# Designed miniproteins, single chains, continued (5), part 6

Each design is a single chain, and the fold is of that chain. pLDDT is the mean over its residues in the fold that is shown.

## One batch from the design tools (miniprotein)

Design m16187
Fold by ESMFold2-Fast:
Structure m16187 (fold): chain A 78 residues (1-78)
Amino acid sequence: KKTVEEIEKEIKELEERIEKLKKEIEELEKEIEELKDATSKEGILRLIGLVIRKIGAEREIELLTEKLKKLKEELAKM
């Protein structure tokens, strides 16, 4: 079983990663908003790329949030 210190370290690392991903999503949302009315082929392709990147970041946050919840539950039971 993991020690309290090991769990606390993993929690901190996951929280930092989640914060970074949330900042990336905010930046991506701003870029998507700027390109929302894109009619050029280049603009549409860039918009699609940004949307895919945002979906990827949101999925990673979900996975990290579940892992964080499990670690916090383990810490609470110790």
Scores: mean pLDDT 81

Design m16188
Fold by ESMFold2-Fast:
Structure m16188 (fold): chain A 55 residues (1-55)
Amino acid sequence: GAMEEEIKRLEEELERLEREGVRAVLDGDQATLARIQARIKELRERYRELTGKEP
């Protein structure tokens, strides 16, 4: 259903952002890292709202 599709999308985006964050650390790109960390926090909060669990 729509909620399951949104949860799957959140999981996929979180995985992508975590990989992107590792690359930002390796590149020394502090601005990109800060943006990614802020976005991860937002998505984790949304996941918790939908599932009642941590991602």
Scores: mean pLDDT 86

Design m16189
Fold by ESMFold2-Fast:
Structure m16189 (fold): chain A 59 residues (1-59)
Amino acid sequence: REEQRRAVADAIHERGFDAVDPSALAKELGISKATASRLIDEVRRESAALLAEAEADQA
């Protein structure tokens, strides 16, 4: 579970949200589409919060 979430986060970080599709990720990681979609949603929520904080504090 944790390893899969890390892999999803890494893919999003490298390729960007627009290039990451739940179905494609599910096939690549060997997980269900539902699991991939859920993990992407979790990463997206966390990433949005971190990005907002970083932009407010950095530049």
Scores: mean pLDDT 71

Design m16190
Fold by ESMFold2-Fast:
Structure m16190 (fold): chain A 75 residues (1-75)
Amino acid sequence: MVEKLREIAEKIEELLPSASEEQLEEIEEELKKLEKEGKEKIEEALAAGDEEKAREILAETVERAAKLALEILEK
């Protein structure tokens, strides 16, 4: 997971200087959706005392956010 996230982050850093305003706005809107969904699930896991599940959801949300940003930037 960490290695995959690093590769995605490096690719995002490469593409960001060439990103259009429309691509940045699309990333912002999609990230807001993922943040809302992830936050709700993390809060539910923490309320249940499942810290491991909360960490897993956070990691998955971060990975999905990174992949989505990369997909938009590669358009």
Scores: mean pLDDT 78

Design m16191
Fold by ESMFold2-Fast:
Structure m16191 (fold): chain A 120 residues (1-120)
Amino acid sequence: MITLTESGGGTFKEGGSVTLSAAVSGVDFSKSTLGWWRKKEGKGEELVATLSADGKKTSYAKEVEGRFTISADFANQTLYLNMNNLKVEDTATYYAVAIVLEGTVLSIYEGNGVKVTVVK
């Protein structure tokens, strides 16, 4: 069974920094695309960042590009999102995700999420 357990949420000040982490079980990091998605109140889920299975390619949403960095500790099966220069608009529930190709279908597994609140 694939499980993702996020931590590092809380209330942070605008202009501050935080690193979210996710412990990932039941998936091989070397064979899965890993990422972070977020849900803002009253809005749909939006992609924040992805990391390729080989750890060599990253992608970011335009709104967070240059401020957020995705990384992974492959030995300890931990995914990270380093969030710099926080904006009030970054307030959301953040979900770690594993994207796995199962046959011809992409399956998405996500954790329960962590709430990040950014205040002035």
Scores: mean pLDDT 84

Design m16192
Fold by ESMFold2-Fast:
Structure m16192 (fold): chain A 55 residues (1-55)
Amino acid sequence: MLSALEVMEKIGKLSKEEQEEIAKLAKERLSKEKEITSDNIRKALEEALKEVLER
């Protein structure tokens, strides 16, 4: 999926600390989902990335 790959590429350019923070936020968001799909994973990563970048 191009959008998921693009999100992963942007995350990979960040510091290790920011990458770990994004992973924690994405896991927390996914734990609230009824089911885990590739689209839900992508959306959770995008929202976590946005939250970290807005700080």
Scores: mean pLDDT 73

Design m16193
Fold by ESMFold2-Fast:
Structure m16193 (fold): chain A 64 residues (1-64)
Amino acid sequence: SVEEIVARLLEELRAMRGDAEAKAKYAYLYLQENPEAREAALEAIRREFPEVAELLEKGLRQAE
């Protein structure tokens, strides 16, 4: 379940055409709908897309 949510997000980030900012915005909206996956998704995105993770973390911090 959480693993499947994270896997789907990563596949989508790999497939989409866009810069790190566009991918971070997509991930942000995805995690708003799947908040239980937030920590696991950040770990996975940080490993594969470190620039996306940095922008996503900034966005999440601003939303708090």
Scores: mean pLDDT 82

Design m16194
Fold by ESMFold2-Fast:
Structure m16194 (fold): chain A 76 residues (1-76)
Amino acid sequence: GLEAGLALLMGPAVELIRRALDIPDEAARRAALEAGRALAEEALRLLPEPLRTEARAAFEALVAEVEAAIAAARAA
C-alpha cells in the first residue's frame, strides 16, 4: 500500500534519525542526524506531489520530536 511504499523509501533516513537517540556522543549524534536528513532529501526527490510535501512534513516532525527528546534528556 501507499504507507508501506513510503515507509520502504523513507525507511533508511527514518532509521538513522531514530538511532540518534541511542548515540551518547554529541558529535556522532549530530553526524547521524545530518546523514538522515541527506538520505531523506534523496528519497523525497523520488516522490511525486503531493506525496513529497506530505512525506517531508512527516519527516521534519520526526526530526523535531527526536531533537526535542535529546534536549529534554540533556536538561534532566
Scores: mean pLDDT 78

Design m16195
Fold by ESMFold2-Fast:
Structure m16195 (fold): chain A 57 residues (1-57)
Amino acid sequence: MKENELISRIVARRVAGASLREIAEETGVSPATVSRLLRTVAAMAAAGRAAAAELAA
């Protein structure tokens, strides 16, 4: 399984209302890993928004 596939699944489950523990059980990784991957996605999203704001200004 590729990391991007895992991240996409985790994000989709969180949007659906699943807890970190439920996602960890479904994906076979620890809740700490789920939390780290979600933080990485959030950081990338924040960087993307900052770049878009810069171009819009």
Scores: mean pLDDT 72

Design m16196
Fold by ESMFold2-Fast:
Structure m16196 (fold): chain A 78 residues (1-78)
Amino acid sequence: ALTDEQLQALIDYFDKDGDGVIDREEFRRFVEELLGRKLSDEELDALLAKFDKDGDGVLDREEFKALLEALNEEVLKK
């Protein structure tokens, strides 16, 4: 499961250039690393749809943090 320290480190890792946003490809790679497996386009789209109303596949810092917290809870849920 993702710890608070890992959550913050991942945000900083993907947002190193200070854009304040995480694109679809960066988000996909992050989720795949978190799950330890490949993520399908449908799974990625479902996850993005929960947090990205624009549908452009881009998450700002707050959306990304909320998503990481929600994803960590989903990983713990059986």
Scores: mean pLDDT 66

Design m16197
Fold by ESMFold2-Fast:
Structure m16197 (fold): chain A 75 residues (1-75)
Amino acid sequence: VPEARAPQSLEEQIALLERMVAANPNNAELWLELGELYYQAGRLEEAVEYYTKALELDPNNERARENLEKVKKEL
């Protein structure tokens, strides 16, 4: 359990970004950042889902495409 007065843990950052994405579901950058945090957490299936959402919103986003392919190769 994270204590107060710490920098946001990975789990806290994920929870914050999930709220931001829910409020701004058309923001590809938020989906991309959420996918990167899930990838860092080793949650590869969720990372694929969120990178896919980022790419649906911005199909020319090279970072989202590269990250999606990288994660799929690790599954």
Scores: mean pLDDT 79

Design m16198
Fold by ESMFold2-Fast:
Structure m16198 (fold): chain A 63 residues (1-63)
Amino acid sequence: AAEEKLQQLKQQFAQELLDDNFAGNPFKNVPLEKRLEFAQEIENASSVEELNAIQMKIVEKYG
């Protein structure tokens, strides 16, 4: 259950990060090269806490 939820959150986060057509996308100011790097970090994340850390890093630099 926890692993399944983590996988779903990883997929949603990566999709939102890379979707240039998402209206109101909070990641729209992140350059594509950096979005790809962050997508790789998301794929390598092993916990929800790591995903939250990645999101905070993006918001601190680009939000």
Scores: mean pLDDT 76

Design m16199
Fold by ESMFold2-Fast:
Structure m16199 (fold): chain A 82 residues (1-82)
Amino acid sequence: SFEEKVQELLKKYGIYDISEKISREKAIEIMEELGISRELAREVLDALPDPENVEVIVVLKAAEELLKGASQEEAIEKALSM
């Protein structure tokens, strides 16, 4: 499941607090491992207010919404409302 994959990735990256801020490159890697293409991940992250300091929860929410079939705009709006 998405939730199981998220827990695996959080452990792999040593993330214990989902409000932790991560770099753009680390966010791209996490999104790619969740099934989002690197190109799409870059486009979504670059549309965020601070792409180099993104909260993990925002990255995870954006990826979840994209995997559910949301548009890039919808995924960003939902992620930023967290």
Scores: mean pLDDT 85

Design m16200
Fold by ESMFold2-Fast:
Structure m16200 (fold): chain A 118 residues (1-118)
Amino acid sequence: AITLVESGGGTVKPGGSVTLSAKVSGVDFAAYDVAWFRQAPGEPEVFVASISADGKETLYAPEVAGRATISRDVAAQTAYLTLTNLQPEDTAVYRAALLEDGRIVAVGEGTPLTVSDA
């Protein structure tokens, strides 16, 4: 079975940075596109960023453009999402998904991120 395990969330202060990771097993990671999605409390799940299987194409949602970097480490079978200049509205559960021909083939349970100075 394909599994994705996200980590790296937690509580971070506004203006800070975080790197989220998704470790992939049970499949040749190099064959799949990766996307990150997020779901804020009471909101629908929305797209954040994607990277193509060959690593040559990236796409970012307007809400994070200029603050987000998506990357992949094929040898480690891990996808990363780095967010900088964090805002309270970045508070969400972040999930990684593997895609083949635009279709989600596997998704993780997510890692929660809270952006707060409390």
Scores: mean pLDDT 89

Design m16202
Fold by ESMFold2-Fast:
Structure m16202 (fold): chain A 87 residues (1-87)
Amino acid sequence: MAEERLKRAATLPPEQRHAELVRLLNDEDFEVREKAAASPLTTLEDLIAVDPETLRKLAQSPNEKVRRRAAAALLFKGDFEEAEKAL
């Protein structure tokens, strides 16, 4: 269950918590991904570590908070990819 997994992540050291949140954001179950993205434990840094494809699916969520957060991460990754092409 997503809530239980998120509570477990909250008890982990910051680096391990980041890894667990990224795992939840990449979960096979879309509802688990959505709950992780809506969680106050999840930061923009965690979302940026997620695949653009997964973030595009989250940006289609019925939850407005999830859509906004996924869109912000996609914009950040888009700007980064444009910068990388210039190198």
Scores: mean pLDDT 75

Design m16203
Fold by ESMFold2-Fast:
Structure m16203 (fold): chain A 73 residues (1-73)
Amino acid sequence: EKLDELIEKAETSTDPEELVRAAAMLAGTQDPRALPAIAKAVEKLEQVLPDPSGAIRREYERLKEEIEKLRKE
């Protein structure tokens, strides 16, 4: 896996599905370096989506919880 590539997608993509996928993959790595990128993707999802569908909403809500799990102490 390429952490840098996933971070770039999370930070630069404007497509909700790409943001969700990149953030989910970043969360899957459980690498603390991914935490800021996951947070950024979640924030972008909230700002970029004109009307978040139920499916996408559930996905980024799950990703928000994963962000907290990646934080230690």
Scores: mean pLDDT 69

Design m16204
Fold by ESMFold2-Fast:
Structure m16204 (fold): chain A 69 residues (1-69)
Amino acid sequence: EEEKIKEGEAALEEYKETGTYPRSPEQAAILREIADTLNAIGDNLDEALEKLKAGEISKEEYDKLLATV
């Protein structure tokens, strides 16, 4: 796990210097997993906002969810 993260960081540093995108499937998978996690957080907030507008949850419940992001 830590070794894969370090490998991903090294590839990003190489990309900044050489302009070459990360070449390993492991590095691409790590970047995709990060993007998927951020998208899931966004989807949860959008769903909570719709429930707040519909009166299904309180303002306090919504604020608590925002505080965890």
Scores: mean pLDDT 62

Design m16205
Fold by ESMFold2-Fast:
Structure m16205 (fold): chain A 70 residues (1-70)
Amino acid sequence: SEEGRRLLEEAERLRKEGRELIEEGKELIKKGEETGDLKLILKGIGLILRGIGLEFEAELLERRAEELLA
């Protein structure tokens, strides 16, 4: 169905954004550890948590799309 396809497209977008945020967060944590900048570490943790949230949202959309495409 068109609805199922749209949910998969949105899930793909969220997964890409989530992965990018997690990688950015990891790099900020690494820089913060190397420089002793606690604010960078905390910012990096925040980005990782946001990215995990987006990946979870994508998983829910993918499950819904599978139900609509069955």
Scores: mean pLDDT 89

Design m16206
Fold by ESMFold2-Fast:
Structure m16206 (fold): chain A 80 residues (1-80)
Amino acid sequence: GPKEATGEAAREAALKAKGGGEAARAAAEGAAAGGGSELAAQLAAGAAAVAAAAVEAGGGGDEEAARMAAEAAYKAALGA
């Protein structure tokens, strides 16, 4: 459905990010490109940023941050 398409677009965009800091921006852009609302884009970006920050705080690398951000963005977009 539309929420699933938005979530998947956010996840794919975040996974292609070159680092955790870019994942939040990529998630928002992906959600918007997938037909999501402004709220869906904001929730995806926020969730991605929190997930990436948690990985970084734990000593994780950019690839791990992007992967966790992608998962968080997908779940947040589904909830919007």
Scores: mean pLDDT 77

Design m16207
Fold by ESMFold2-Fast:
Structure m16207 (fold): chain A 68 residues (1-68)
Amino acid sequence: MPSYEEALDALLAALEAADRAGLATPEAIAEVQARVEAWLAAHPDASETELLLRMLEIVREVAARRAA
């Protein structure tokens, strides 16, 4: 099983991959949201929780602006 650090690195790598794809599709945005939410649910007491919540809010804001 991945360590906490390995799991976080995997999440960040997935976020970087989505960003490189430009979050161009609603599906890509939804996948990023799902990954962040899943990680937060698994690690509610993590020190990175505030950073990931902020990233999730930014992704939601980008999605909302593109939908408008």
Scores: mean pLDDT 68

Design m16208
Fold by ESMFold2-Fast:
Structure m16208 (fold): chain A 64 residues (1-64)
Amino acid sequence: AKVDEFKKLLADGAVTATELEAKVKALGLKLSEVKADVETNMKSSDPVVRIKAEAVYKALGGKL
């Protein structure tokens, strides 16, 4: 459920990286729950998706 909401927000072009970071923290998501999805999207051909994925990864304590 929380991971599905995260995926929906990540794919939503109207949601900014800052908004996504705030919503992910509010949902109480752990990096371990979204790591695979975040790492996959950091390899996306869409630069907006990459920026959002990197923002979430850093916000949840990940190192680039």
Scores: mean pLDDT 76

Design m16209
Fold by ESMFold2-Fast:
Structure m16209 (fold): chain A 72 residues (1-72)
Amino acid sequence: SSAREEIKRLTVKGAKRVQELTDDEELITEANQRLADATAEALRIEDPEKAKEHVERKIEEIIKEVEEKVKK
């Protein structure tokens, strides 16, 4: 389905953004696990537009948290 494919594409882009922010393997692993959780959550949302919004919101939350951890 197009919605499932889009969610997976967004998650891959999110993972790349994390790798651009840090070389910390533990931070990358933690962020990737959170991205996987967000993807699994989104794939259980019946409304495809809400599923996409959920994963987009979670990616931005994860990116902001990684940025703050790198700053500290």
Scores: mean pLDDT 84

Design m16210
Fold by ESMFold2-Fast:
Structure m16210 (fold): chain A 100 residues (1-100)
Amino acid sequence: SMQQVIDIQDQTLDRIRDDYQRVGRQQNVPQDVIQNGMNIVDQGGQILDQARRSTGSEQVRLIQRSSRIIGQVRRVIDLFRQGDITGAQQRINDTMNFVG
């Protein structure tokens, strides 16, 4: 069911949230950059909550939007590991623009 897809995506988002915070701390990423990315993760959760209360094409669109947020956060984590804080912040900004 679509609710099972949403449940799996919620679990994935929780794991990504934990990874993001852990890697950000380990790589000594500035707190404002960590917080900006956490705001995006929280927005992903809100979109997924909206998906749970939606049906049809709107539900699918919201699930796809949340999936894109997860993908962008994963790329930010990789940039943190590479020490590319400027690239990470740019990706965070780009992600905020398409989800807002």
Scores: mean pLDDT 88

Design m16211
Fold by ESMFold2-Fast:
Structure m16211 (fold): chain A 78 residues (1-78)
Amino acid sequence: MIDELLKKAREAFEAGNYDEAIRLYEEAWQLAKEKGDLLKQIEALTFLARVYARRGELEKAREVYDEAIKLTKQLKEK
């Protein structure tokens, strides 16, 4: 379940296991895409960007966050 992956990813992030957090957030994102769940896609990408930022990978964090912003626009558009 997407929520289970997001929970495990958050736990990994709080424990400092950034590689594990990235893997779990990416799995949550892919599953949300498969289900067409835009809100869960935005959530997974937003937290994924946060993990990259915490690792100092600021350019990667920006790319992932930009993708989340694009999905947010799709959600708000007609």
Scores: mean pLDDT 83

Design m16212
Fold by ESMFold2-Fast:
Structure m16212 (fold): chain A 84 residues (1-84)
Amino acid sequence: MKYLEEGKKLLGEGKYEEAVEKFKKAIEEDPNYAEAYFYLGVALRELGKYDEAIEAFQKALELDPNFEAAKKGIEAAKGLKAED
């Protein structure tokens, strides 16, 4: 999906707010796209928006319960929030 790939590129470039907008567009096209919610969580975590990141990762897991990267994303975001 074009928006998912554009968002992943922006993540790699450190353009986290722009990446969030691309992942939101991917979700608008397919609200059941677990991978788009996962990368939305990654971008939100990099912006320090840990609660929003956890919600995005939880939605990815709700859509795909075997999404190991989303489980690790929740653990990482909770750890970062607790260490602040």
Scores: mean pLDDT 84

Design m16213
Fold by ESMFold2-Fast:
Structure m16213 (fold): chain A 58 residues (1-58)
Amino acid sequence: MLQAAAEEAAKHLLAGDEEAAQEVLEQLRKEGASEDEVRAASLAALQGAESGDTNVTV
């Protein structure tokens, strides 16, 4: 779940849609992810966007 959400958020960030990326991360939180897990997914998504690679690891 975390990896899939990080990959989806990274795709939105690469497209320049920061709001959609944030919504993906908020959905994770609503599904019971901890604050640390959401933070890890957010960091992985940012790293993926910076490298141009949507295949990210959390």
Scores: mean pLDDT 74

Design m16214
Fold by ESMFold2-Fast:
Structure m16214 (fold): chain A 77 residues (1-77)
Amino acid sequence: SMEELERRIAELQARIDELRSKLKQVDTEMKKLREELAKNPNDEEIKKKYQDVMKKGEEIAAEYLRLVRELRALRAA
């Protein structure tokens, strides 16, 4: 029971850490695209890429928050 709970918490924490790393990658890509947009403000292709990356970031952030809530619930049990 306790060993199983500890294992589940460790697995969930590893997944959270992976999503945190993915969010850092998204932030880096968004910064790069913002720099490109600063050089070429009317580039519709770069604007689309920026929106696509932002949307992906929102999805990852939502999953991250869900897992953080799940981890809190497991630790409270």
Scores: mean pLDDT 88

Design m16215
Fold by ESMFold2-Fast:
Structure m16215 (fold): chain A 66 residues (1-66)
Amino acid sequence: MEELKKKAEELAKRLGLSPGAAEAVLKTAELIAKGASQEEIAEALGLPSAEAARPLVDYVKKELGL
């Protein structure tokens, strides 16, 4: 939801992430909130497999309490 997107944006800002990394965090958080699978998240980020998305998904879930 919109609140989750704002939390993800603030998290990326706090960590001093590059614009590309910040965008990936935001996109991942939005997809998790919509119930997307790791495979769908990997496709959305242009990654070759669901396993490639796993570290980012786990990180976002941990930081945002999802």
Scores: mean pLDDT 75

Design m16216
Fold by ESMFold2-Fast:
Structure m16216 (fold): chain A 61 residues (1-61)
Amino acid sequence: GKLYKAKVDYTATTPDELSLKKGETVEILERLEDGLVKVKTSSGKEGLVPAVALKEVLEEL
């Protein structure tokens, strides 16, 4: 699936970035430059995070 998990707690460092909790599931909406991805959280928040902070997971049915 398009689902990824945060490997670590991530704190947003710019207004365009999103803070994530370790183990939080996000959907990738768009891949950007410099290894950044635009993601959507289960709560409906959208923002940029480093792709290296994410791990791909299988979608739960």
Scores: mean pLDDT 75

Design m16217
Fold by ESMFold2-Fast:
Structure m16217 (fold): chain A 111 residues (1-111)
Amino acid sequence: DEVKEKLKKAAELFREGRDLFNQGKYEEAIKKYEEAIKLFEEVKDQNVNALIGLARAYINLARAYLKLGDFDKAEEYVKKAKEIADILESYNLTGPAKEIREAIEDIEKEL
């Protein structure tokens, strides 16, 4: 299943990005999150877990850009994550949407 294989690879790249972020390697983390985002975007219309993964990747990109002092990029990715939270709420997926919005609120306190 092409969708499942892309989701699996995107999740792997997302975890690699998170590990790099935790090591303080923010520029390298950004590259891994961007690779994960590309795969999530390719399958977002076929699987809701791709939308959830995409929003989580945008949140982590925003955090990485904050660490680098790039507030404009951080705000851009927060906005993209909000748009996905709105979509998830429109599908009555309130649990994932709440998790995304809580992460956004924490980031916005630093913007």
Scores: mean pLDDT 91

Design m16218
Fold by ESMFold2-Fast:
Structure m16218 (fold): chain A 57 residues (1-57)
Amino acid sequence: TKKAIAVKDFEASEPAGLSLKKGDEVEILKEYEDGMAEVEKDGRRGLLGLEYIEIVS
């Protein structure tokens, strides 16, 4: 499974969004062609831009 680290804070503006703090670890569930990703943290899922996360091999 792909893991990523938040490289900056992300505050969700949508009810379905997930907010992150810089340094949070997430799993990437799916990447979309528009530069968005579905991620999961602590059983919570949301969509955010790939610019907010860095993939860890």
Scores: mean pLDDT 77

Design m16219
Fold by ESMFold2-Fast:
Structure m16219 (fold): chain A 62 residues (1-62)
Amino acid sequence: MSQEELKELAIRGEKGDREAKEKALEAAKTMPYNEVLQVVLALLREGLASEDLARELLDASL
């Protein structure tokens, strides 16, 4: 999965799309930590994700 696809799924998940959130977390498990970190930092900088979702995505990538 690309960083752009992960970002889109995370934004949808934050808006209440449970299926998109679940897909984002599963994708994060298969992606390199540094790539997930870049997506998370962009989402936090733009105000598009909560700290809780950011933590969940980073934990999934470990």
Scores: mean pLDDT 84

Design m16220
Fold by ESMFold2-Fast:
Structure m16220 (fold): chain A 59 residues (1-59)
Amino acid sequence: MKVADEVNELVAKAVREDSAGARTPEERDAIAQKYIGPAKAGLDAEDVEVARKKIEELR
């Protein structure tokens, strides 16, 4: 599986959860951390940072 596809899937899941239920900056940050944490086990640090930036842009 291509890393770019994994990053996009992770971002899509985080964005969907953020859009569905996040009402405060703290809730949005918690959602981002929820998806980024497990990603550190399977993705390179650079790809984790790309995913984090994409999620952050949606705040």
Scores: mean pLDDT 72

Design m16221
Fold by ESMFold2-Fast:
Structure m16221 (fold): chain A 68 residues (1-68)
Amino acid sequence: SAEDYLNKGAEYMKQKKYEEALEYFKKALELDPSLKYRVLPGFQEIVELSEDEKIKKEARELIEELQK
């Protein structure tokens, strides 16, 4: 379910696996777009905590898209 993907993304965040967290948050949103406000904090944390500029950029672009 979308909720399962959201929870898995949160698990990866705790493990500091930000690329995997990003992918699972994206999957949650693809399955249920109404989770927009629940995935936004996850994307914001990835921007703050990830050391990978590519992952930070993708998360920033997703935040922008969701805030339109």
Scores: mean pLDDT 86

Design m16222
Fold by ESMFold2-Fast:
Structure m16222 (fold): chain A 95 residues (1-95)
Amino acid sequence: SMRDQMVQQAQNFITASNQMIDDVQQRIRDAQTMDPDTRRIVMGQIVTQLDYVINRGHQIRDNMVRVGAPRSIIDQIDQIIDQIQSLRDQSIDLG
């Protein structure tokens, strides 16, 4: 069904976003040892990547609400958006 496809898309987003969060956290740690010009470039790349994922997360969340998906999946998407927003704010402060 359309709902099953949307739920699968949300689960794929959750899995991919958790992996990306771990990778971004490591990139932020690594960037703190870089020269200021390189760090600025890396932080800018991270912010761009996180903006894309935040926008995607909102689209998926809206679709999940619309199709009446389980609250647990919506809550997981909300948690991911909050974590990504925190990483975005940290990346701006460090760039």
Scores: mean pLDDT 89

Design m16223
Fold by ESMFold2-Fast:
Structure m16223 (fold): chain A 93 residues (1-93)
Amino acid sequence: HMSPIERIKELVDRMLELIREGKVTPEELARFRAELSRLVDEAIANGEEEKVLQILTQALDEIYRLAPDSPAARAFAATHDEIVRRVLERQAA
């Protein structure tokens, strides 16, 4: 039984491997985004938003290094921006 943070790391690592292998599909991206969103909600509820942002920032840097103009890079950037917005809104409340 893994923590939400550990599961986020595993999910991100799997997506990075798919990017490296050129095996990213729209279905894998949609599944990744749905599962990531669920795990992020759990991690934020646990007060671990800083760790989530750290993991996603590191992943985004790696994706931009591997495939800067890819649909995967755009999907990760959009997800990162959404999470940053949610964290800032929560901290402002």
Scores: mean pLDDT 77

